# Designed miniproteins, single chains, continued (4), part 39

Each design is a single chain, and the fold is of that chain. pLDDT is the mean over its residues in the fold that is shown.

## One batch from the design tools (miniprotein)

Design m13415
Fold by ESMFold2-Fast:
Structure m13415 (fold): chain A 61 residues (1-61)
Amino acid sequence: NARLEARKALAVRVAKAAMDAGYSLDEITELVRRIVAEFDANPDLDPEALLARYEAEIKAK
């Protein structure tokens, strides 16, 4: 299922971005929960656009 693959890829990619930026495990866990919940809530979401928004938030820290 392409949606399940995209969901898992988003979780892994956002976690790696946060880890590389020096986020704590709790912060990484919360970011993963947020992006996954948002992706699940909106089936029309472009996963690349969603990831880019979270990466921008991570870089703003």
Scores: mean pLDDT 82

Design m13416
Fold by ESMFold2-Fast:
Structure m13416 (fold): chain A 58 residues (1-58)
Amino acid sequence: GPAAAEEAARRTRELVEKGEFEEAARESRRIADEQGVAVPESEDANRVGAATVTGLLS
């Protein structure tokens, strides 16, 4: 639900701030999957993670 997505967004932001983009991308994909959002696998994992964090927190 929305609360879980917000918590995951905060955790993803923390991972990005620590420079752990691979873990941030994994977390972003997990919340996208839970929210029913399809994320293209053809994109680089770090790019997907960064874009998702920006979209959630901006």
Scores: mean pLDDT 63

Design m13417
Fold by ESMFold2-Fast:
Structure m13417 (fold): chain A 70 residues (1-70)
Amino acid sequence: NKKEEAKKLNEEGIKLFHEGKVDEAIKKFEEAIKLDPEYAEAYENLGLLYYALGKEEEAEEYFKKAKEIK
């Protein structure tokens, strides 16, 4: 189902981030939230990555979405 696939994409994104593949990790987290828009952890992970890239406004938006879902 879409929720299980979103969870798998989130796990793949985390793995890619640990490998230093930041752009690929972002794409996986974006795909995860597209499949499950209530997947708070994927929004949190996107926020952390955008913050690490110096994109604070985008990071804040994702953190806000994650908080609203929880």
Scores: mean pLDDT 84

Design m13418
Fold by ESMFold2-Fast:
Structure m13418 (fold): chain A 63 residues (1-63)
Amino acid sequence: MQEINRLIGEILSLIGEIYDLELQKEAAIRAGDTAKAQQIDQQIAQLNQQLQQLMAQLNALPN
């Protein structure tokens, strides 16, 4: 039970970080900074990998 609450909290935190980076990426694209947009895209990919790991842990928990 406590593990579920912890995982949900971490998942929500990561979603928030991904959202912020998506906004920064859009701003970089708008400014024509392709290199920065690619760097942010790589950071988003790493956070999405962490999100998938946390979701897998949540799905593996017994009822």
Scores: mean pLDDT 83

Design m13419
Fold by ESMFold2-Fast:
Structure m13419 (fold): chain A 55 residues (1-55)
Amino acid sequence: HMSKEEELAELLARADAMIDRYKAEHPEVTDEQYAAMRAQVRADIEKYVEIVAKE
């Protein structure tokens, strides 16, 4: 079983990889917009893991 910390790290790593891929496909999007997108996605994942980890 993956720990809560490991699950969070895995989801964040996957999110970063997906955003990097999206950035490569959409060079018209600014670095400022990507920074905001990364911050939002990380916040959403952290909230999701906190909810799911309630036992």
Scores: mean pLDDT 77

Design m13420
Fold by ESMFold2-Fast:
Structure m13420 (fold): chain A 55 residues (1-55)
Amino acid sequence: KVEEEIKKLQKEAMDLGKKIVELFEQTSPEALEEARKLMDEYTKIVKKIRELKKK
């Protein structure tokens, strides 16, 4: 059921959000580049959740 998929994606988004915050706190150029990549992944997950909720 679509609700199970949404729950899994929400968990992944929360885990990514925590990593992004930790990387921004490091403020190194390498950590900031990694945070930017994770933000792109986070945005994709959020968009997928929105699309699933509209189905």
Scores: mean pLDDT 80

Design m13421
Fold by ESMFold2-Fast:
Structure m13421 (fold): chain A 82 residues (1-82)
Amino acid sequence: SDVDSGQQAAVLVAEGVNLAREGRDEEGAELFREAGRLLSKLTNEDGRKSAAEGLRETAKELEAEGHLVAAEGAREGAELAE
């Protein structure tokens, strides 16, 4: 369901942020891409756009912190969600 996919994607985003902050940027980036793939399965277009905006905000925060690889993964996840 959209609720289950959204909840699983939120968990992946939280784990990706934690991995990036531990210096595991590539692993964090992959979790953001997986979150984007799950979010792409949402049937509601507005829900996908909102989720993509959240991933772009996460990317900006990670980029500001110097986690450039994880930030790129979050941007890719946002593109996959749309």
Scores: mean pLDDT 86

Design m13422
Fold by ESMFold2-Fast:
Structure m13422 (fold): chain A 94 residues (1-94)
Amino acid sequence: SLEEAIEKLIEVLKKPEFDYQEFVRAIDELAKLNPEIKKAREEFLKAVYSGDKEKVDEAFNKLREALYKVIPEEFKEQLDKKLDELRKRIHDFL
């Protein structure tokens, strides 16, 4: 369910360490259940494939906004921290 996918993401956000695979998997599960997150994720992957850092940043912000709509307010700061680590890792590969 969408609620179970959100709870799984929250558990990832509560951990102080950044686990790339666990974080990406949690977002992938949400994308299967939420059309807005699915669209934002697809646009993000297209931007990464393009190799354009500016397009990656734009698509990344849209993904953040889509995720903000489904997570509780108290976890937005933790989400931003994990998303910034994801962005850093992606930029290192471009």
Scores: mean pLDDT 84

Design m13423
Fold by ESMFold2-Fast:
Structure m13423 (fold): chain A 97 residues (1-97)
Amino acid sequence: MSYGVQEAIEEAEKLVAEGRYDEAIELLEKAIENAELNELEKKDIAALYLKLGEVYAAKGDYEKAIEAYEKAIKYAEEAGDEELLKEAKEKLEEVKK
């Protein structure tokens, strides 16, 4: 993980545990914008999108969760990260009815 990526994921998890979903979403969206702007590793961008999808799903925003998981799948495939790809696909299936 890049320096800012793991920190953003950990902060988002703490915010989710406190029910502060909108703050977690804002934090993760800023981290994704920073990661894409600075051309960080695709696996790191995938991890951020996976966590963003989990936060949207926890909030009950399944449409946005699906969009985030599909982005996580794309970046995980491009990175060749089989574990992230598996996790993102499993999370996507969990939010599909």
Scores: mean pLDDT 85

Design m13424
Fold by ESMFold2-Fast:
Structure m13424 (fold): chain A 97 residues (1-97)
Amino acid sequence: MMERIEELAEKGAEGDEEARKEFVRLAIEKTKELLKELGWEESLELLEEIEELDKEAAGLAAGQLLAAIERHGVEEIKKEQVLEFLKKLLEEIKEKL
């Protein structure tokens, strides 16, 4: 799972627009699935709001969360930290509108 997302992120960074779009799509999809499984409804709602305003920002944030979970394990990631991260990102996006 993560290897595919990392491959797409690398190709997207190198200017492959199709790889960038697939990265965004897969990162959002996998993160929403994970948040739903964890029952972190507020984080899921925040990610969905970010996706509506800036899909690419949502994909990058989702990819970052997946990478953190792979590195530290899901049990070591605090629900409150994820909420604060997404709230801050949403505020930054709204300030640019």
Scores: mean pLDDT 77

Design m13425
Fold by ESMFold2-Fast:
Structure m13425 (fold): chain A 62 residues (1-62)
Amino acid sequence: MTEEEVMRKLVVGMTSDDNPVEKAAELAGISVEELVERAGVQNPEAPTPEDLRRIARYLVEL
């Protein structure tokens, strides 16, 4: 799965109240805290585009 495919799934899977970090943690089968640490997310409550790219890269490498 490519980083672009992961990014698309995160964006398309998000409703207005969904947190992309929580969605990524569910996809990886790990906790939000573990995902934040492993992917290097700097703002887990308000992820930046760079944070989303870090998450996508981590999920592709799984």
Scores: mean pLDDT 71

Design m13426
Fold by ESMFold2-Fast:
Parts: sequence; C-alpha cells; structure tokens
Structure m13426 (fold): chain A 119 residues (1-119)
Amino acid sequence: MVEVVESGGGTFPEGSSARLSGKVSGVNLKDSGVAWIGEGEETGARGLAGLSASGKKTSYAESVKGRATISADYANNTVYLDLKDLKREDTAVYYTIVGGSTNGKPFFAAGPGVRLTVE
C-alpha cells in the first residue's frame, strides 16, 4: 500500500520562501510520477508542479512558473516543492500525488495534505 505524508506547512510572510516535503512509502519514487496540487479557497484545486518517473521531465503551472521547483530525493523516497516569493494566492492545502503502475495497472495515491498560509 502506498502512503504519503506531507510536511513543511504553516504561516509564512508574503515574499518569503517555503519548502514542502512529501515522504512516500510502499513504492519507489524513481519508478513513479509525482505531482503537487494546491487547493485554495479562492483558486479551487489546481495542479502546480509535476515530475516524471526517473525525474527526467518537470512541468509547472503558469501561476507558479519561475517561483516553484519540484525535486526528488530518491534515496529517502521524498519529493519536495520549493516555493519562493510567496503570494497570498499561494494560501492552500498542498497534496503530494504519486502515480505509477503495478502489473500494468495504473494507480495513484495522495497524502492527507499540508496547509500553507501566506499573509
């Protein structure tokens, strides 16, 4: 069973930086795609950043492009989202999504989410 636990949330000043972490168990991240999704009161649920299996390709939503970096530590099975120049619109619950396949069948798992507040 795949489990995800996010951390790094809290309340941050506008213009500051935050690192969110998603620790994954039950699957090797190197064999899986990962994404960060933010769910804000004003913005709704939106995909923010993606990292392909083996870390070869990244993708970013226009709202965070140039401010966000997605990365993975495969030795510790952890994915990171680094956000700089925080805006009030970044206030959201952030979820790590992990997707892959087992015996050719697709799966995805999500963590419980971590809250980031910008003020």
Scores: mean pLDDT 82

Design m13427
Fold by ESMFold2-Fast:
Structure m13427 (fold): chain A 94 residues (1-94)
Amino acid sequence: MERFELELEAGAIAVAAAVYRVTAQNILSKSKNPEIQKKAKEVIDLATKAIDLANEAVREEDPERQRQYLEEAIDTLNKAREVAKELEELIKKS
């Protein structure tokens, strides 16, 4: 039961991160503004790291290391969200 719940949470993190990554990639492809391009790349990098960490959490067999990967995935996704807010503010000012 607990393992299924952890894997479900990891999956939810990966999906959320993938949405941020795709959105940032679309912004990057359409923008000619260097500041927007820089922030979009930061979102892509953080979202990719969150996906990788969530996948490592699912693959990990040691419950303690699985929890560590999950916590790092959550922290990394939260960083992606904060940079995405900065990106949104830059777009609004443009």
Scores: mean pLDDT 87

Design m13428
Fold by ESMFold2-Fast:
Structure m13428 (fold): chain A 56 residues (1-56)
Amino acid sequence: SEIDRRIERLLAGAREVLASGDPVLLRVAAHELEKFLSVHEHPELRALLAEIRARL
């Protein structure tokens, strides 16, 4: 589905941003995940958001 493809892209993007350690990219990724999770709860994306926030 469209949502499943969006989740797949968000998971891949969040992992890449975490690997980069770039504070600007981390902030952008946190905002994108927060927006998505406000409408579509997902445990793995929620965990990645928490990890990103811990690095900010």
Scores: mean pLDDT 87

Design m13429
Fold by ESMFold2-Fast:
Structure m13429 (fold): chain A 88 residues (1-88)
Amino acid sequence: SPEFDQNTPQGQQIIDSTRSRMQQVIDSMTSDPSTTLQQIHDRIDQISTQTMTQVQSTLSDDDYNVFTVSLTQVRMNSRNQATDRYFS
């Protein structure tokens, strides 16, 4: 059901914190002219993978599935933002 595709309050707080962390990484790494776009994308992907591993043991299977969909969207959006800023 669409109503059950929502994150728990805990999951949403982790998503919001992860989005903020990815934004800080983009801001920091794009300010360094020696940094490549691939390194920024790798760092975003690493944060995503670490976050998934941390929540897997704390969320139910259903909540974890909803969480991973939301986290994938945050990861993809952050990768796109990094690309846009890198070529700006």
Scores: mean pLDDT 83

Design m13430
Fold by ESMFold2-Fast:
Structure m13430 (fold): chain A 74 residues (1-74)
Amino acid sequence: ISPEEAAEIVYESAKPVVGEEAAKKAAEKFREALEKGKSLEQAIVQAANTLLEEGASNEKASEAAAEAYRRILE
């Protein structure tokens, strides 16, 4: 799938867990990582770190990142 489609999946996966603004920022950083040539795994780590920076707990950031990764691989 395209970086834009993958970023949308990150946004939709994170939004119910951390809220719209944090999810949007994580999706943007995820897209930037892919555009810079990072792997999908590296981009997911970047998204999770962004959620932590926005105040999400480790559990919520991990949940959102894992769900996004699962949905992208389907």
Scores: mean pLDDT 83

Design m13431
Fold by ESMFold2-Fast:
Structure m13431 (fold): chain A 81 residues (1-81)
Amino acid sequence: EEPRLTPEQIRELIELAKEKLEKYGPNPSEEQIEEAAKEVVEEFEKKFGIKVSLRLALTALRGLAKNEAAGYTATALLAMA
């Protein structure tokens, strides 16, 4: 279900997630996090040709809403072999 991503692709996914999350401000709602996740999925597919799951994008964004390290850890657990 989740595609296997390289460390570089995980970094790019987190960078996209940070960009989308930051535009909603310091206290994003769950609805804003879900909207950001959809944007991350679409933009990542457009850039790399890889369709990541909405679940993976949501995991990254919810982690990042706590802190950047949590975002990386949660994403790596779903996307790295």
Scores: mean pLDDT 73

Design m13432
Fold by ESMFold2-Fast:
Structure m13432 (fold): chain A 97 residues (1-97)
Amino acid sequence: GSEELREEAERILEEAEEAIKQGDFEKALELIKEAIKLAMKLADLGDYEGAKEVLERARKLAEEIIRKTTDPSIKLEAEIVLGLIGIVLGVLDLVAG
């Protein structure tokens, strides 16, 4: 159900935050992408609020990676991920209206 997906997404985002603290930005980005997939599953189940909460936290972590990374490839991937999050949030605002 949606509650189990919310709990899984929160766990993954907490793991992403720890990866950022350790400087493992590649791992953090993979975890952020997994959380985005869970947010899309939440939206598919009609849990738009849960999806938005996951995406907002993922956005904050992607922004932190962009600020902290010195790797141009990681920075570009994080910027692409940030753009995708913005698009999905925009779509959710339209369908939740």
Scores: mean pLDDT 89

Design m13433
Fold by ESMFold2-Fast:
Structure m13433 (fold): chain A 91 residues (1-91)
Amino acid sequence: SLLDRLDPVIHERLERIRRLIEEARRLLEEGKPEEALKLAEEALREAEELRKFLEEARANGAAVPEELFEELERLIEEARKLIEEARKKLE
């Protein structure tokens, strides 16, 4: 299926987004808000790009699990919170 061909790419991209979020959190805890902001912004961009990719795949007939969209929304919200926290520390 289309989803079977997309699964390795989706998995790798999700893992990268999760790593960026965890790294940004660690940098905030270490008092490095400028570096944390850059990684959180990268995580947000990559998560939004992956969501768009999955929406386009679904429009082209791929049976994309709803759970993937739910996970991406959670990651997007986490990245947005990290961006907000980093910006507040830079004030």
Scores: mean pLDDT 85

Design m13434
Fold by ESMFold2-Fast:
Structure m13434 (fold): chain A 92 residues (1-92)
Amino acid sequence: MELLERLRAAAEAALAAARAGDLEAAARYVVEMQRLMEEIKARYEAGELSEEELQEAHRIAGETQRELASLLDEEQQEELARLAEKAAAEAE
């Protein structure tokens, strides 16, 4: 799958999970988005990805972050951050 398509899929899945109140699933998708962003940056630095594709990736990540902040209260955002930290550690 193309990295931008995977990033969009992870973003939609994160938002769907957050809307369903499934913060564990939302956290896993947020971690997947973070990993995809790192891969996108690495490919851009290797000259394999355009500046437009990098900007699109940043737009997708930024829009998803804004939507999550709108859907979740402060306590839910804190829990999502905690679960994402745990999911990232478990994926090592």
Scores: mean pLDDT 83

Design m13435
Fold by ESMFold2-Fast:
Structure m13435 (fold): chain A 92 residues (1-92)
Amino acid sequence: SAEEALKLAQEALELAKKALEIAREALKLAKTKEELLRAIGEILRAIGLILEAERLIKLAKEGKATVEEAKRLLEEAKRLLERAEELLKKVA
C-alpha cells in the first residue's frame, strides 16, 4: 500500500540522515588520505539517499510509490549506515 511505502521511505530517510551524521564525524577524525576519501564518499552517498527518500515520500503521499521501491531504498540506507559505523570505528 501507499501507506506502507510511506513508512518504509520515512525509515530510510532517518537511517540515511544518521549515516550522514556518522560519516561527518568520521571525516573529522580521518588521519589518512584513504580514510578522508572514504568519509567523503559515504557523505555523498548519504546525501543522495536523503534526496531519493524525500522524493519517494512525496510520491507515496500522492499514492504513486511502490512498497518494493521503498524496501530497496531502506536496504541501501541500512548498508550505508553499516559502512559509516565501521568507518567511524576504524578512525576513532
Scores: mean pLDDT 90

Design m13436
Fold by ESMFold2-Fast:
Structure m13436 (fold): chain A 56 residues (1-56)
Amino acid sequence: RAEAEAFVARGAAAAGRTPASPAAVVAQTGGDPEALAMLLRTLATGRPDPRLADLL
């Protein structure tokens, strides 16, 4: 879980974003690495996802 939160924080920072809570993102995805990777990819490409709007 802590590693998933760190992964989200690093990915968001690399995309030039600061998420409201990395813990909320992990909770939203259930800590699934594939879901987290897709979430960060979507964030990096700038494509809006309704689930991301509540986390950013």
Scores: mean pLDDT 60

Design m13437
Fold by ESMFold2-Fast:
Structure m13437 (fold): chain A 77 residues (1-77)
Amino acid sequence: MSKDELEAEQLLALGRMFRSIGEKLASKGDYESAIESYEKAAKLFEEAISLAEGELKKEAEKELEEAKKNIEEVKKK
């Protein structure tokens, strides 16, 4: 595993954590904090995409798309 691959995996894991925090906050009606958590997740996924290749890049792209959808859904509330 290269340094870029390891860093991409770490960024992807952190992004998933913030996305999960955002989902929990949104379920409690804390939409402002949920958006902040999803935005942090999206940034981490974008960074992971820049460092990742192959399957890891596809996973990061999928996670970014979900985070963007979550932000859009919460902003409509």
Scores: mean pLDDT 85

Design m13438
Fold by ESMFold2-Fast:
Structure m13438 (fold): chain A 70 residues (1-70)
Amino acid sequence: FEEKLKEAEERLEKLYEKVKPKLSKENQEKLKELVKLTVENFRKYKLSEEQIEEAIKALEETVEELLKED
């Protein structure tokens, strides 16, 4: 579980770094907070691998919406 959680955290950090230069400063801060909250939820609720993957997909969709706002 911890190994999969760390891998998910690294994937979300890489997603943020990849998209950061394409986002406004306001949307960069929003995405950073969303990533932090999502990781905290993984730890708090001990989500399954499938639930973690679904949450990552939801963040990827949120990133697309933030890019459309900019």
Scores: mean pLDDT 76

Design m13439
Fold by ESMFold2-Fast:
Structure m13439 (fold): chain A 77 residues (1-77)
Amino acid sequence: IKSIVLKVSPEADVEAIKERLKKDYPDAEVTVEVVDPSKLHGFARLEALRPDPDSDIHLTVDEASKYAPGAKVYSGG
């Protein structure tokens, strides 16, 4: 099974993003992580914003942003 892990800002509609991704990737396991970098410092902030190693499908930030209108995408995989 292939996984997609997106890291998005707190204003993101997580359920809507998951539904949009499932339409294009119906066989993928979709996870959307909400990250608030303003509450993180130094190395912890860098680690939180890096691509998730459990993501098998890598979307560019531009590609992933199409699924998250009105929110900031930090990683698409």
Scores: mean pLDDT 79

Design m13440
Fold by ESMFold2-Fast:
Structure m13440 (fold): chain A 70 residues (1-70)
Amino acid sequence: SDLEKIKEFLEKHYSKEATEQFIKMYEALKEGNDEELAKILGLPNDPEYIERVKKVLEEGFEFLLEQAEK
């Protein structure tokens, strides 16, 4: 799965603690769990701000997936 590819890439380059935080963010993003995502990132309860951050994170994880597949 895409999640497993990203996890393998992160485990090669980051600490276990950092990898677990990235995976939590990825899962919250893919589940559409805005509350959990805001909690992980310490974001204010601003739907417009959260939506902008979600777009940036989604692009970032797409980039990580491309790197993991190379």
Scores: mean pLDDT 77

Design m13441
Fold by ESMFold2-Fast:
Structure m13441 (fold): chain A 80 residues (1-80)
Amino acid sequence: MEELRKKAEELKKKYGEEIKKLAKEANETGEKEKLRELFELMVEVAREMGKALVEAGVVDEEELERELEEQTAKAREFIE
Protein backbone atom coordinates (compact mmCIF):
# COMPACT_ATOMS: atom_id res chain seq x y z
CA MET A 1 0.00 0.00 0.00
CA GLU A 2 2.85 2.45 0.68
CA GLU A 3 4.14 2.08 -2.89
CA LEU A 4 0.59 2.71 -4.12
CA ARG A 5 0.43 5.97 -2.15
CA LYS A 6 3.71 7.08 -3.72
CA LYS A 7 2.45 6.29 -7.23
CA ALA A 8 -0.83 8.10 -6.54
CA GLU A 9 1.10 11.18 -5.38
CA GLU A 10 3.30 11.08 -8.49
CA LEU A 11 0.28 10.72 -10.80
CA LYS A 12 -1.48 13.60 -9.02
CA LYS A 13 1.58 15.82 -9.49
CA LYS A 14 2.18 14.73 -13.10
CA TYR A 15 -1.40 14.70 -14.44
CA GLY A 16 -3.24 16.97 -11.99
CA GLU A 17 -2.17 20.18 -13.71
CA GLU A 18 -2.95 18.79 -17.19
CA ILE A 19 -6.41 17.64 -16.10
CA LYS A 20 -7.14 21.05 -14.56
CA LYS A 21 -5.94 22.84 -17.71
CA LEU A 22 -7.97 20.62 -20.07
CA ALA A 23 -11.10 20.96 -17.92
CA LYS A 24 -10.74 24.76 -17.95
CA GLU A 25 -10.20 24.84 -21.73
CA ALA A 26 -13.15 22.51 -22.37
CA ASN A 27 -15.38 24.70 -20.19
CA GLU A 28 -14.23 27.91 -21.92
CA THR A 29 -14.37 26.68 -25.54
CA GLY A 30 -17.17 24.10 -25.30
CA GLU A 31 -15.26 21.92 -27.79
CA LYS A 32 -16.13 18.22 -27.77
CA GLU A 33 -12.54 17.37 -28.74
CA LYS A 34 -11.27 18.97 -25.51
CA LEU A 35 -13.75 16.91 -23.48
CA ARG A 36 -12.60 13.75 -25.28
CA GLU A 37 -8.95 14.57 -24.55
CA LEU A 38 -9.83 15.10 -20.88
CA PHE A 39 -11.64 11.75 -20.78
CA GLU A 40 -8.74 9.99 -22.53
CA LEU A 41 -6.30 11.44 -19.99
CA MET A 42 -8.47 10.33 -17.06
CA VAL A 43 -8.65 6.80 -18.51
CA GLU A 44 -4.84 6.73 -18.82
CA VAL A 45 -4.46 7.77 -15.17
CA ALA A 46 -6.93 5.07 -14.11
CA ARG A 47 -5.04 2.47 -16.16
CA GLU A 48 -1.71 3.47 -14.54
CA MET A 49 -3.24 3.20 -11.06
CA GLY A 50 -4.86 -0.10 -12.02
CA LYS A 51 -1.53 -1.56 -13.11
CA ALA A 52 -0.02 -0.56 -9.76
CA LEU A 53 -2.92 -2.28 -7.95
CA VAL A 54 -2.39 -5.47 -10.00
CA GLU A 55 1.35 -5.45 -9.18
CA ALA A 56 0.49 -5.06 -5.47
CA GLY A 57 -1.86 -8.06 -5.69
CA VAL A 58 -4.94 -6.04 -4.76
CA VAL A 59 -6.77 -6.53 -8.08
CA ASP A 60 -6.58 -9.22 -10.76
CA GLU A 61 -5.45 -8.18 -14.23
CA GLU A 62 -8.59 -9.75 -15.70
CA GLU A 63 -10.85 -7.77 -13.36
CA LEU A 64 -9.00 -4.54 -14.15
CA GLU A 65 -9.41 -5.03 -17.92
CA ARG A 66 -13.12 -5.82 -17.56
CA GLU A 67 -13.78 -2.82 -15.31
CA LEU A 68 -11.91 -0.43 -17.62
CA GLU A 69 -13.78 -1.80 -20.65
CA GLU A 70 -17.15 -1.43 -18.88
CA GLN A 71 -16.45 2.14 -17.77
CA THR A 72 -15.17 3.10 -21.24
CA ALA A 73 -18.23 1.57 -22.93
CA LYS A 74 -20.58 3.50 -20.61
CA ALA A 75 -18.74 6.78 -21.26
CA ARG A 76 -18.84 6.19 -25.02
CA GLU A 77 -22.62 5.67 -24.91
CA PHE A 78 -23.05 8.99 -23.07
CA ILE A 79 -20.88 10.81 -25.63
CA GLU A 80 -22.62 9.23 -28.60
Scores: mean pLDDT 73

Design m13442
Fold by ESMFold2-Fast:
Structure m13442 (fold): chain A 70 residues (1-70)
Amino acid sequence: SKIEEEIEKALLEAHKAAQEGKLDEAIEKLKEAIKLLEKREDISEEEKEKLKKGIETVIERLKKEKEAKE
C-alpha cells in the first residue's frame, strides 16, 4: 500500500540520517513513520502500538545519544 511504502521510506531515511550523525533529522523521520503508522487501517491496534513502541524506543536512544554529545 502507499502508506506502507511511505513508512518504509521514512524508516530508511531515518537509518541513513542516523548513520551520517544527523540525529535530529533521524528523529524527525522516525516521528513521521509513527504518524503514517497511525493512518494504517490494514493492521490491528495492538500491532500498531507494538510497532509504534519499537520506533519510540529508537527515538529515545537517539535523543540520549544527542544529549551525551553536548
Scores: mean pLDDT 81

Design m13444
Fold by ESMFold2-Fast:
Formats: structure tokens, sequence, C-alpha cells
Structure m13444 (fold): chain A 67 residues (1-67)
């Protein structure tokens, strides 16, 4: 949870690279938060201009939440 909150704070600051790092750590430490963390990771990737990777993350998040 704390990595997810830290990542969201970096997103608000426009620090997309640091936000990405925090969301990746959230997934590693809390696999149960993977769907939510991937949704935020998609936002960070979009901020970095990595639209293909952002779409992949968003699609995976949606797939996990559909179950």
Amino acid sequence: MKYLEEGKEYLKQGKYEKAKEKFEKAIEEHPELRAQALAYLSMALSGLGKYDEAEEAAVEAARLRAE
C-alpha cells in the first residue's frame, strides 16, 4: 500500500519515472494489488510517452479486474 500511495504522489508531481518505479515495487511486494498498480503504472507510462507499454498495462489491469 505505501508504494502505491508514493507512486500516486509522484504522479501528481509529474515525476512519471519515479511513479513507475513505485508502482513496480507495489506489484512485487503486494501481488494482490497488481490490477490497481497496473492501472496507475499505465498512467505513468503514458506520462513518459510510452503509449504501447501503457496500453499493455491497462489491458492487463482490466483483464485482472474482469475476474
Scores: mean pLDDT 81

Design m13445
Fold by ESMFold2-Fast:
Structure m13445 (fold): chain A 57 residues (1-57)
Amino acid sequence: MKELEEKLREILRQAERDLGLTDEEVEAIYKEALEKGYTPEQVRKLIRQRALDIVLS
């Protein structure tokens, strides 16, 4: 629970730095992950897909 939230924040912070995600996008993903109970692994996958979508668009 609490550890998962911290892991999600770490993953999102690194993605923000690495992929140039906006604070708004990071917050949106974080809230959705908490609300739907996503695992850190699933959040990583979503971030990867997000980055690919940006590259393709």
Scores: mean pLDDT 74

Design m13446
Fold by ESMFold2-Fast:
Structure m13446 (fold): chain A 68 residues (1-68)
Amino acid sequence: GNKEDLEALYEELKKDPRFKPELVGDDTLVIKSTADVTTIIGLALRIIGDYPNLEVKIEGNTITVTGK
């Protein structure tokens, strides 16, 4: 489900020092990044491709992932 997918993304992204993921409640993953905009966009596209049940928003250096 969405919660399990968000938790899987959290566990994977916390291993990469360019990303600071935070789980907010049961339905939201907030990822703050020190990477460039191209890397941030690339990650957002990968998440949408791998998890079509999830919605991604990019706000500057922050990626917000929620269930649809």
Scores: mean pLDDT 83

Design m13447
Fold by ESMFold2-Fast:
Structure m13447 (fold): chain A 60 residues (1-60)
Amino acid sequence: MEREVARALALMYVAIGKLLAKQGKKDEAIEWYRKALELARQSGDEETAAFIEKQLEELK
């Protein structure tokens, strides 16, 4: 249950990062993606972590 909350929060941070990237705020987007990745890793959610890593690669 705590892992589901962490996943929801991580995906929320990803949504913020995606919005910032769309606005051309790439550096800010990367910050939010990094925060989401940390949450996913801390919760042991390897699938969500891999998804976030892919999003980060697309921005670099």
Scores: mean pLDDT 79

Design m13448
Fold by ESMFold2-Fast:
Structure m13448 (fold): chain A 69 residues (1-69)
Amino acid sequence: MKRDSSPLYSPDAREAAVYYLRVHGREKEIEELTPDELVQRVRDEFAARQAALTKLKEEIEKMEKELKN
């Protein structure tokens, strides 16, 4: 089994995630999580928001299609 000893995220990405969380008042998460976990959390939140918006658009499109029948 090959182990990747490289950091999961770049130092710049980790600093950006910390800065993002601080600006949003989420300092407790910065204290409790590793820098890599902070980057992953920010990425997961963006992905979840995008998925929720896509789902909402699909539901609206379905309702509009039924109204146009």
Scores: mean pLDDT 73

Design m13449
Fold by ESMFold2-Fast:
Structure m13449 (fold): chain A 98 residues (1-98)
Amino acid sequence: KKKQLEAETLIALAEMILATIRNAKKQGVLDPEEGLRMAEKAIKLAEEAIKLDPNNKTAYRVLAEAYRLKAEFYRQLGDDETAEEWEKKASEYEKKAS
């Protein structure tokens, strides 16, 4: 269905953003504020994919990873309390991906 293809495209874009974040972290060139902006873009894309295809397990996996990265960046900024909230949300999406 057309909606499934659109969802898959959005998921692929979100996965590309997550891969870019992982690569930038490995090279030590990613500021946490920039990482947060990128993770939020991936979250938006994955959320749109879920609206198009609510049973897409890959989209929930992408959301879980993006929220874990968001939590990590909040910890780097010294906001452990907010980081714990995003870690809980990531775990919730990880369960939905199962």
Scores: mean pLDDT 86

